Designed miniproteins, single chains. Designs and how they scored, part 12

Each design is a single chain, and the fold is of that chain. pLDDT is the mean over its residues in the fold that is shown.

## One batch from the design tools (miniprotein)

Design m387
Fold by ESMFold2-Fast:
Structure m387 (fold): chain A 108 residues (1-108)
Amino acid sequence: SDLEKQYKEIKKVIEEFKKRLDELAAEHPDIAPLVESVKANLDELKKRMEKAVKEGNDVEFTFIVYQIKLLLKLFEREVQQRLDPEAAARAKEIVDETIKKLDEIYKK
């Protein structure tokens, strides 16, 4: 189904995002607890998305994609509130690139 195809593509984008967050946390250890929290929330959203795909629930799937984008933007804002302009700029780049990829997959 289209939903299963979108899910597989989104899962790849999320795994790449998590890898980039791990690299960012290695360079900026003060954000490591925030990165782990974001990764845990993404794993819960992935489980909910898998269930929505199995149930053919397009409405719930769309809502979860929205929740993922919101989580990414909240992560960016939290990093921006810290006195580390390099970490903030890198977080923005990673978030913007990830949201762009999600939008390309979920383009109606």
Scores: mean pLDDT 88

Design m388
Fold by ESMFold2-Fast:
Structure m388 (fold): chain A 90 residues (1-90)
Amino acid sequence: PLAELERETEEARRFLEEVKKKLDEESQEKFDELLEELTKRFGRATAELVLSYLIKGDLGKARGVLLAGGVFMSDEELEELAERLKEILA
């Protein structure tokens, strides 16, 4: 339902904001660039949810969000995205 999606998106946004606060300025810029890239590919809400789940290590839920949004991403692409995100967060 729409209300459930809105709740999950809001929770994801708050989580990502808290994660971002712990990063230095350079890492924050890389994080914002990645989020903008993904937003252009599949929309802001989907991008925020996918990043939130990848940070939590839940590739299955990240894939589920992409499928629900009609976005196809291979397992290899999703793993590469997760690795890229880990580099930004390190």
Scores: mean pLDDT 81

Design m389
Fold by ESMFold2-Fast:
Structure m389 (fold): chain A 89 residues (1-89)
Amino acid sequence: MYAEKAKKMNEEFEKIFGYNEEQKEWLEEQRKYFLELAKKLLKEGKGNKVAVAEMYLIAGEEPELPKEAVEAALKKLEESLEKIKEGAK
C-alpha cells in the first residue's frame, strides 16, 4: 500500500541523512501539519486532489482518493526529484 511505502521511505530518509532528534521532531510536526491540512481540504471538497494525495503520502497515511490522483501525486514527486537532481534554477 502507498502509505506503508511512504512511511518506510520517511524512515530510510532519516537514516540516510542522519537527522538528529531535533530535526526528527521538526519533521514529525510537518507531517502532522500536512495531514491536518489534507483532511480539511478533503472534507470541504476543495483543493487539488493530487496535492491532497501528496500531503497524505508525506504523512504516511493512505489517501482517501482515487488511484489516479494518488499515482499522479507520485509522478509529481518523481518530477520534483528529477529537477533537484538536475540542479533546477
Scores: mean pLDDT 70

Design m390
Fold by ESMFold2-Fast:
Structure m390 (fold): chain A 94 residues (1-94)
Amino acid sequence: MSPVQQEMIEELIKVAKEALKEGKSFDEIIDLMLKKGRELAEKYNLTPEQFKAALEEAFKEMIADPEVKISDQEELAFAWRLGQMVDEMKAEMA
């Protein structure tokens, strides 16, 4: 993964963990991660594929933390919402 994508992943994990400490819902955490990810992708001129890869790695790292309990439904919700944003990014590039 590129140094820029790694930096993005670290920022996304930080945002997610801070939101968890603040008691935000999983839906709010997904919203924050997607918004921050989109901002970083635009700032660093990342492709939709690079954006998707970075969000997926950040999410995997977050759920690997034993203090983070996420249901299968919440994992599917993240995957669906990420897919929608990737499709929107691709449409904007067309």
Scores: mean pLDDT 79

Design m391
Fold by ESMFold2-Fast:
Structure m391 (fold): chain A 71 residues (1-71)
Amino acid sequence: GKVYPQIVARNVTELSTVEELLAKREPDELLFAEDANGGPNAPLYLLEDVAAARRVLARHPAITVVVIKRL
């Protein structure tokens, strides 16, 4: 099946918000972060755990969190 990103949160600045999203994640879902001020070719960063989220937030003052569901 095709995989499409779905936005689950915008302008996330707090690690606790990402922790909540990771805790709510379904087994077939992957979370990614992008710079909230990024252009159309902004990279997606895999949010595999809280440590990955901390690294992304250290570089970007606000992120958009997207979910990609495995179909």
Scores: mean pLDDT 79

Design m392
Fold by ESMFold2-Fast:
Structure m392 (fold): chain A 73 residues (1-73)
Amino acid sequence: DAERLKERIRETVRYAREVLDEEGARRVEEAGEEGLRLIDENPDDAAAQAAAALLTVGAAIEAGLESGIAVPG
């Protein structure tokens, strides 16, 4: 169900806003919004929608964690 996936993306973004700094939260929000767009644009392909949404949100979380450990050089 695409609607359930959209809800999970929104919950992930909301949680990220509470636990991450502005930069990390922004990355997760941006990827989440991208995932929501992909779901809306592919209404006939639920499997592709699910994969894209989960990968997008996961990648955003990973990028947020990576940026948190970056040392200015």
Scores: mean pLDDT 68

Design m393
Fold by ESMFold2-Fast:
Structure m393 (fold): chain A 89 residues (1-89)
Amino acid sequence: SEEKKKLEELLEFMKEALEKLEQLKEVKEDWKIRAKELLAEIRDKLAEVGFYDMAKELGEKMYKELEDPEKVIEIVREFVKELEERVKK
């Protein structure tokens, strides 16, 4: 279905974004500049597919917890897990 395709595309994007966030956390300067942009892109993609609650939660936490890369990465990992379960049906 079209909804399943959108969900699979979102999941693929989120997995790629998670890998990029894990790379960015190794360099503090890159994290501060580039992680915010990537997290905003993740937020916008979640909203586009209709996951407004996840998008809102990420938007709120990305500013509060940006100084803690591991916390932000864990939030994104939890979203990926939830999306994987929804893809499986």
Scores: mean pLDDT 79

Design m394
Fold by ESMFold2-Fast:
Structure m394 (fold): chain A 80 residues (1-80)
Amino acid sequence: GNVTMSTMMMTMSMGYVVNGGGPDDTVNMMDTSLNYNMNGDVSNSVNYVTTSVSGLTNGSPTPDMTVSVTMMNDSVSFNS
């Protein structure tokens, strides 16, 4: 049979309001593993890595934080 796999990346943006300065923001996302079987002999695992961003401003109340989550590890196993 045929096996088709798709991979995607994700981005998220967060905005914060501070009383006169920008915050130090850390966004931690847990590792995600996806398991699916096709005809019982194929498995795939995908890992996402967390990133942290710091936004400090000298009196600006609304810093923006952008977090990019990219799939870094993709493994395919055939079980026979």
Scores: mean pLDDT 34

Design m395
Fold by ESMFold2-Fast:
Order: structure tokens, then C-alpha cells, then sequence
Structure m395 (fold): chain A 72 residues (1-72)
């Protein structure tokens, strides 16, 4: 799970929203930890909002901040 969160963070920092979403899905599927599941959900919403508002950079940066808090 933590490895998938780290890979999602790396992808988000690169601006690769599709790769970030893929690793977030893997993290959610591999964890029953409520904090991880909630953080993944918030990061996924941030990426989706970025796509919907045509501001993928904002979505990626917001998701990265959420993931950094979960990993710290």
C-alpha cells in the first residue's frame, strides 16, 4: 500500500494524472486502513476536479499535498 502511495505521489509531481490515478486505485484495493482510504479518495477527487475545471496542474498539486500528508 505505502509503495503504491509513493508511486502515486511521484506520478502526481510529474503531472501524470492517469498514472497517479492508477496507483491510487491500487493503494485503495490493497488497504483496509481508513486513513489511507480517505486520503486516496480526497486525492482522486482533487485529480477529477482538476480535469473537470481544465486545471490538471492544480489537481495534481492538490493530490500531491494530500499524499505527502498521508506518507508523513
Amino acid sequence: TKEYLEKALEAAKKGDLDEAMEYLTKADESSTDLEVQMGVGVAQIALAVGKLTKDPEFGAKTAAKVLEKILS
Scores: mean pLDDT 78

Design m396
Fold by ESMFold2-Fast:
Structure m396 (fold): chain A 84 residues (1-84)
Amino acid sequence: MEALKLAEKKAEEILKKGQNGSGGKEAAKLVLEAGKVAEFVSPEEVRKRGEELIELGKKVNNGELIEAGEAMIEVAEVAAREKE
């Protein structure tokens, strides 16, 4: 459950910074869904997706994608530690 709680916290932070723009809502949704995937499916898959999202965000100069990708990596790390 810690990965899900972290995903919720990170999604709320992204939404707050985005001031409820459509991009902020979509980024927050990606982080919440990543929390579920990390908890119930694979932390490694979420880490990889987070890294890809950061690279994409840098290429298109989108800070919300970078923040979502960084949050996904942190969520994956927490989920991986819980599964040790």
Scores: mean pLDDT 76

Design m397
Fold by ESMFold2-Fast:
Structure m397 (fold): chain A 87 residues (1-87)
Amino acid sequence: SLAEKRLATAEAFYALDPENGIAYAQMAEAYLDLGDFEKALEYATKALEIHPENKRALEVLKRLQEASEKAGLNDITERAKEAIEKA
């Protein structure tokens, strides 16, 4: 799947440079596409810690907020909102 290919690509980038915010943002997007909201939040937040204005990570957090809200996951929704507001 596209999400599995994206995760494999991001893991390869991470192996080359663990401080690569691009790799974390791509992992976050892949986990979001796979429905793993906790991992999506974790990796998107890590990407923003490396580069606070990472547009990909912010886009993932916004998509995560919408997806978690539809799923009724209030804790994840609130944490995603807080991460966006702090960026």
Scores: mean pLDDT 78

Design m398
Fold by ESMFold2-Fast:
Structure m398 (fold): chain A 85 residues (1-85)
Amino acid sequence: VISGDKEENRKRARELLKKARELMDTDPVKATSYLVASSLLAAQAEDYELLAEIYELSSEFEAKQGNEEEAERYKELAKKYKELA
């Protein structure tokens, strides 16, 4: 259960982002799940710098899978949230 604490959500988002980085090459499905969960927690924490970092990794991950259009979309989202941070 997520208790709504912004600092807890930020910490958990960073933990999940780290796990996504570790699994990106070996388990793409789990990596995607961790990226999605991390982005939701970062958004709830209003940590737009962290959210931008998550979208940058999502862009790299999609590019690696050959999803060029999705990679570009995540890159644009990362830039947008960096401007909000």
Scores: mean pLDDT 81

Design m399
Fold by ESMFold2-Fast:
Structure m399 (fold): chain A 81 residues (1-81)
Amino acid sequence: GPVVVEIRADDSPENAGRKLGEAAKPGGMTVGPAAGAYVIRDLREGKGEAWAQSAADILEGAGLKATVIEASPDKVVVKVE
């Protein structure tokens, strides 16, 4: 079924990386703490919308369908199916 991933600017880099890993798992992708650190940095800089677009592109490249449900400067919600 669809996986919904919510990442907030106040998440830890490890939690963000884990959430990204859960979203990417059906496509056979692995993400580490570095990926989580980059998204948290971008969210804290108000770049959540730009990050959500990039994340959707990466997930689509892995053969997944990614839909941005919500994108604000400090919070992103992506549906993966």
Scores: mean pLDDT 77

Design m400
Fold by ESMFold2-Fast:
Structure m400 (fold): chain A 100 residues (1-100)
Amino acid sequence: SSNEEKLEEEMKKLLEEIKKEIEEAKKAGLSVEDMARLLVKKRNEALERIAQLGKELNLPDSVINRLALKFGIEVEKLYREIKGEPIVEGLSEKMKEFLA
């Protein structure tokens, strides 16, 4: 629907704004941990905006939640890039226990 497309366009805009802010933080010499904290803060602000706009557009909660999940996956990719963590075969035992 046009309203779902409007929410998807806002999500793309929010993601690009987050990418820009993280790149600016990197150029300013922020630590990996400070950039990660900034990303989490910006993710939470964006998720609140997505929820608010979705409700204003009268979208079903199922649609809002699905798009929010999709947004979260894209932010998780940015988080991994910031931390420089490769897709590593062999997560540590602590990470395996955390994911179980």
Scores: mean pLDDT 79

Design m401
Fold by ESMFold2-Fast:
Structure m401 (fold): chain A 63 residues (1-63)
Amino acid sequence: MVWSVGDVVTIPRSALSKTGDLKVGERVRTASEYNGIPVGTELQVVLDTPADAKYVHARIIGL
């Protein structure tokens, strides 16, 4: 699958570099490849996500 800037993805927290609570609008980066999303992809959180949540919903803002 080819991902584009603007796509909203569900990504496991284990694939992200940031821990703790994530708020809508926060920027995070992938620390590992996941489902065709490369390492170092810039994401913006689209749903408030508590620290214990397994997945984050985020928009791709940089590939």
Scores: mean pLDDT 80

Design m402
Fold by ESMFold2-Fast:
Structure m402 (fold): chain A 88 residues (1-88)
Amino acid sequence: MNFKEADEAWNKGLEEALKYLEEGKRKKAAEAVRKGADEAIEYLKKDDTEEARKRIREVLAREVAYSLLITLDNPEDQEATIKALKAE
């Protein structure tokens, strides 16, 4: 199972995104989330299980949500996004 490698890729993407958000670099933060998601999904695709498919859906849902939240200009939304990324 490639779950550990997938989790490591996703977490690395979130860590890079968090760093960019703290620097106000929202476009780079969104790109980091997408890159982490893409790498995680490639690891999960190697597994032919229902659990791997569930994990792919969860990664995709989080990628879409965080990419959207990162593009919001509201300071309250930015703080909430940073808090959510740290909770992962």
Scores: mean pLDDT 78

Design m403
Fold by ESMFold2-Fast:
Structure m403 (fold): chain A 74 residues (1-74)
Amino acid sequence: SNAVKAAKKLGINLTEEQLKKILEAFKDGKITFSEFLKVGKELGLSDDEIATLFLAADKDRDGYITEKELLSLE
């Protein structure tokens, strides 16, 4: 997926399985940073990797991301 490829460009080894589990944590198509941090840590991602991914997806800088923003990472 584009999100997995974009994560690799950021130095993050995100798997398709981890991405699916993250997407399962979304509510009404969006997730807050706190919820994203929780699921990322449960999947074995570091705090730095989680913050880097969230900041890359949060183009609006509003403190939450949509599934569309995460899946359209470049």
Scores: mean pLDDT 80

Design m404
Fold by ESMFold2-Fast:
Structure m404 (fold): chain A 100 residues (1-100)
Amino acid sequence: KEEALKAIEEAIKALEEIIEELKDSDPETAKKYEQVLKGLKELKEKLEKEEDPATIRTYVGLVAGELRDLSRELEKKGYLKHAKKLEEIAERLREIMEKL
């Protein structure tokens, strides 16, 4: 659980950095990612309060899936560095999920 929360916090910070970088060059994508950021923060809050291992695993899997989808969207738009960063965090979350 603690390792998953740390990885999710890293994802939140990474997404905040991406949003700040994109807000002038691609404001529509930045606005879309602000909504995803809100969802990730809500999932993190739910995960912090959750004690059931199966539910924790489910929430971690949901975050990993969202980050992978974002990574693919960024890759299609040419934001390769940001895409790779989110993909690496998503892979780490899946590894953590398998240990839960």
Scores: mean pLDDT 79

Design m405
Fold by ESMFold2-Fast:
Structure m405 (fold): chain A 66 residues (1-66)
Amino acid sequence: GPLADLTATEDVTAEGDPPLRLEAGESLAVDAEAISVDADGYLTFRLAGTGAVLRVPASAVTVSPA
């Protein structure tokens, strides 16, 4: 499927098993079709390489086409 770049705008830990620590400016390749934002302002994404599903505050990241 299509890829997107998820970039941290601040130091943040994405919730998952295992959790993933991101530093400001760090980018991850994610599945562009598997991005959703909930009513609480959390963004859920799937890592392109591993398929791991993670959740992060939407305010702490930006998403751009890969």
Scores: mean pLDDT 84

Design m406
Fold by ESMFold2-Fast:
Structure m406 (fold): chain A 69 residues (1-69)
Amino acid sequence: MPTPEELRKRVLELAERANELVRQGKMTPEQYQELNDLVARALAAIDAGKLEEAQALIDKAEELLKKVE
């Protein structure tokens, strides 16, 4: 099971990648909003100790980024 620290690091890395894709014009405002919603939900799940739920939300955000990249 991933640690809360590992999951928070993954969230920060996803946010940085999303910002770069927005700068490159590869991500729409709607896609960026969807990513931010997934990130916020993942952080809330980490804070609640729901690490498996947080992992699933992070995986969904990563899939969204892969479709845009």
Scores: mean pLDDT 82

Design m407
Fold by ESMFold2-Fast:
Structure m407 (fold): chain A 70 residues (1-70)
Amino acid sequence: SKEDKIKEISKEYTKKLLELGKQRDAEMARIRQTVSPEEAAQRQRRLDFELTREAVKLHEEYLKKIKEIK
């Protein structure tokens, strides 16, 4: 059904966002433990830039799939 399709798409989107969040948290924990505070700030900025791009891409994919259902 249309509702089942929406639930499936929403579940997949939520799962991918949670995976990105977990990857960010793990990488940030590693950065904080292994490098100087100055290097940590630089690597955090780069990581956040890359993850923002990934999140935007996931959101666009979500919107396209929802639009197909109408």
Scores: mean pLDDT 84

Design m408
Fold by ESMFold2-Fast:
Structure m408 (fold): chain A 99 residues (1-99)
Amino acid sequence: SYDEVLEALRELAELALESPDVELRVAGNRLVVTVRGDEEARRRVEELAERLAEHPEVKVERRGDTFVITLSEEVWEAVKSDEELWELLLEASRRGILR
């Protein structure tokens, strides 16, 4: 079960929807998270990235203000099977594309 990964991804998507300083994009097998400005928003993204990096099927790379989260195909299948989480990620990604 990927319950811990799915929960961390849900929290990340919710953070991107709640905070103007956090932008999330779905890009192929990756989630790209960019943090602009606020130290508290950055700290929260860093904590979620660390939680995700604990899982062997998740890779997290930090490049300045950008976190690239690569999920295995099996994790992506679990994400897409959780209709609520998948819709949440798509909405967050749509807002990220708009600005």
Scores: mean pLDDT 84

Design m409
Fold by ESMFold2-Fast:
Structure m409 (fold): chain A 102 residues (1-102)
Amino acid sequence: LLAELEAAARRLHELVAEILASTDDPAIKAGARELAALVDELVALARRGDEAAQRLALTAVRVAVELLEEALRSDDPREQLLLIELAIGVVRLTLGVLKLLL
C-alpha cells in the first residue's frame, strides 16, 4: 500500500515536470507546483496513518495523476488549468479529512 502510494506520487512529479516543460503559462506552472507540494504533504501525513488513511491518500493521488494526464493531452490552456485546479481540490480535501482523523 505505502509502496503504491510512493509510486503514484513519483508518477505525479513526473507529470508535473512535463507540464512545467510544456507551457509558458504562469498560472498553469503555479498550479502544477502547488499540486506537487500538496501531494508531498499528503504522502508525509499518510505515512503516519493507518492502512485506511494510506488507501484514501492513494485514491486521491491516483485521481490527481489521471487529471494531470488529461491536462497534458489537452490543447486548451483553460482546460489544463481547470484540470490542475480540480486535482488541487481533491488533494486538499483529502488532506483536510486525514488531519481530522490523525
Scores: mean pLDDT 88

Design m410
Fold by ESMFold2-Fast:
Structure m410 (fold): chain A 88 residues (1-88)
Amino acid sequence: MTKEEAQKIALEMARKIRKEVPEVEGVIFETTEDSIELHVVVKDPSAFEKALEVAQKIAKEYEEKHPDLKVTVRVISPEEAEKLLKER
């Protein structure tokens, strides 16, 4: 898989996560040729577990379709997301 293909998959996963969990403010991702790291941004701590479960379910679906792909999921606060975006 190319980095560009991984980026397209990350965008598709981000869109699905946001559709399933309205409390998700955004998804920040980083990709390599064989990995995707998803940072799911949630302000309300009560939505963290739901966001994590939905994101992990979607990640597993894409890993099953792409056996050489590894997807990691983290739920982060908006404050952590601002730090990540400022460093870009």
Scores: mean pLDDT 81

Design m411
Fold by ESMFold2-Fast:
Structure m411 (fold): chain A 85 residues (1-85)
Amino acid sequence: DPSELIELSEEEQEYLAELLNSKNPAKQSAALLLLSIASEESQRRVLELAAKSKNAESLRLAARFARSKGLEELAEKLEKAVEEL
């Protein structure tokens, strides 16, 4: 139920984006797990921050997550960011 999803603060959004941007698979997995229970708006905000990454693996994970949630425009933006690295 969308009403039961967690709304992330700006500080929490930045922290999750940093975890996704890390080259540490455990941190990336933890970020994706937390993001999966967040509201769609919070997911969009974190993914927009993650799109600034220069780490191809992080961008691919973020793009896959965006696709799985139906966030097609963000997924395309993230996939483009990987291609431009």
Scores: mean pLDDT 81

Design m412
Fold by ESMFold2-Fast:
Structure m412 (fold): chain A 93 residues (1-93)
Amino acid sequence: GAAEELRAFAERAARRVEEMLAEARELAKEGRLKEAALTVELAIGVARLAAAVVRLVGRKEGLSEEEIEAALEPLERALEEAERLLAEIKEKM
């Protein structure tokens, strides 16, 4: 159903964010801190846009707020990881 499709979309978007964070970690390891920070900021943008899509489509499909929040969980976890990594990179700059 719509809830399962939105969850799958959120999980795919979260995986893309996680891939970008892995790239940012490698850039940071190489001392490329500005590029690492920009990559994380882009990943945060991707996560926020995907979350906005889930909320918009979920509401149009008549899903409850609880169903929408459940679908958003993978993106919320990825966003928290991204924000933490950005703080760690900025501390080293």
Scores: mean pLDDT 90

Design m413
Fold by ESMFold2-Fast:
Structure m413 (fold): chain A 64 residues (1-64)
Amino acid sequence: SLEEARRKAEELAEERRRELEAQGWRTSPIHVEEEGDKVVASFLAARTEGGESVFEAVRIEVPK
């Protein structure tokens, strides 16, 4: 169901977010959207490496 797809996307995004935070990344809140027949969860991660800012955009898609 749509509700199950949304929950799965959120859980996968939270898991990835925690993994990145454990590696020293700072993360944004997770944003969840419906895109046609799928649900998309996304967030931004950032950290400093050798004095430089590094960014990663995370996008998780779950079929409905």
Scores: mean pLDDT 83

Design m414
Fold by ESMFold2-Fast:
Structure m414 (fold): chain A 63 residues (1-63)
Amino acid sequence: SVLDDIRELLRQKGRSTLSVEELYAVLQQHDPELATRIALKLLQAGKSTVSLAEAEELLAEES
């Protein structure tokens, strides 16, 4: 799942947050339209980084 890929990326990099660009790269492999919508939303909000919890909330809002 998208969340599993995000968790693995964070674990491999030893970080608690990922950049909007990194989130976009993960999301585009699963759903390019969702990736574009979420990235645009984050950029419009002035966000440069996202936590796992924030990513979970964003994915839930798309359902």
Scores: mean pLDDT 82

Design m415
Fold by ESMFold2-Fast:
Structure m415 (fold): chain A 82 residues (1-82)
Amino acid sequence: SINKLTEIFTSIAGLNSEEALTLAKAISEKTSPKDFAKLLYNTLNLNDEGFVMAGILAKDYREYKVEDIAFMLRELKKLFSA
């Protein structure tokens, strides 16, 4: 559910409602790893190092549990936001 994903991303990942909804929709729509990496870069306002890390996360994101994705999104934004 997009609503459940959005709620998890706001609570665990510390994303704002707009960031959380954007990424929840992309995951629900099974966005390709390449497009998901670009979306992470733009949505979380990542620096160049953050884009590399977003690419690593995006490669296998469909294999991860939602809570693990939320944790990774939190760390991406915390460490690599511009």
Scores: mean pLDDT 87

Design m416
Fold by ESMFold2-Fast:
Structure m416 (fold): chain A 97 residues (1-97)
Amino acid sequence: MERDELAEEFTRLAELAKQYGIEEAASLMRKAADAVRQGNYEEAVTLVEEAARIAEKAGHFDLAAQAYNVAARLYELMGDKEKAEEWRKKAIELANK
């Protein structure tokens, strides 16, 4: 259940990235969806963090905030509560820009 929900969320973020014209971020989000379906959360978090960085650099703070929220959820599933909290704070900061 959780994996399917996360994979669908990454697919949604990929579509949003494509609409913003940042195809590299969209590609990374699609790869993250595949990684999540395979249970490879460490690969998925690396991919989504790179996509979030690209979105942030491009000024798409809404996409970056959503991507960091998903990264936080991945860290929570991996048992890294400290990293999850760090990325949630980053997402809130960007959402308030």
Scores: mean pLDDT 83

Design m417
Fold by ESMFold2-Fast:
Structure m417 (fold): chain A 100 residues (1-100)
Amino acid sequence: SLNEIKLKFSEELSALRDKLLAGEITPEQFLEEVKRIMKKAYEELKKAGLSDEDILLFLRDFYQAVLDLIDAAVKAGLITPEEAEKYREEIKKFVKELMK
């Protein structure tokens, strides 16, 4: 079901959050895994027959969760504010290109 697909990707992001905040993965590895999950989510939701509008709403909420995690990583001292700004811009560009 669509809810199962959405839940699966939310759980994958939660697992990445826990690994990032525990220092088990680098911020660069986190960013690459986020991009992988977003691309896979887009492909699976599109294949499941979701409208572009509904896919965009899911990706928007997922993107916001990623931004919140980047902010949490700055607060935890895992990345600098300058690195965080670079990662926010990179993921924003990725989402924009993915939706074309």
Scores: mean pLDDT 83

Design m418
Fold by ESMFold2-Fast:
Structure m418 (fold): chain A 97 residues (1-97)
Amino acid sequence: DKELEILALELAIMAVEFGIDLSKLSVEEFEEKLKEALMEKEGLSEEEAQALIDYFKERAKEAGISLEELLKKAKEIIEEYEGDLEKLKKKLDELRK
């Protein structure tokens, strides 16, 4: 549970930082938007951006959930914290103790 919550928080923080609205996107649309943001804002190659997306997919599978379920959990966290990036980062730090 704790590892899954950390993973969902990491994805929620990234979505908020890049301005990706999880409520308006399918899983495939999310992957495309995240790849675009990583390439345009962070200067990653397409391969590096895809590797980060694959990281979240692999970690979700290890936790026994789909990427769709992980995105749903991340969306719920964003709603709970009203998209407040500072509060999200503070919660992540608390869980990493």
Scores: mean pLDDT 82

Design m419
Fold by ESMFold2-Fast:
Structure m419 (fold): chain A 61 residues (1-61)
Amino acid sequence: MPSKEEQYRQAMLDLVRWMVANGASPEAIRRVVDWMAAEMRRAGIPEEVIEEIRKEVEALV
């Protein structure tokens, strides 16, 4: 049963994987990740969770 936090995590990871597979630059990926992080903050996701998701994304780039 996915939490709101897990739903955002999966959405970001899936989007970044798609971007990497389609040849997006690391700069473009960072801009999208920053935008999604702002959306997660607006949705009430804790900052520590956002940082953990960001670290997972960095491992994909």
Scores: mean pLDDT 82

Design m420
Fold by ESMFold2-Fast:
Structure m420 (fold): chain A 91 residues (1-91)
Amino acid sequence: SLEREIERGIVQISIGVADILASKGLLEEAAELLEKTAERTKDPESRAEILTRLGEVYARLGDLESAREAYERALELDPENERARRGLEEL
């Protein structure tokens, strides 16, 4: 559907922007962007992808509790998400 395609586009752009922010050390700004994007994302797989990236950003911030919560939520939406599982195992 068009709505799904638009949402997937927004998700990929947001992840790309968050990755750039994180590469510049702007981890809190990256987390805020990913949180807002996840809140607006309805597709479970897309939302799991955002939550996985959010977990990675929180882990880099040293917020291990928020990182764990983000990875666990990602795995609830997409149990086969290798990236989220790996992130959780590395905490």
Scores: mean pLDDT 89

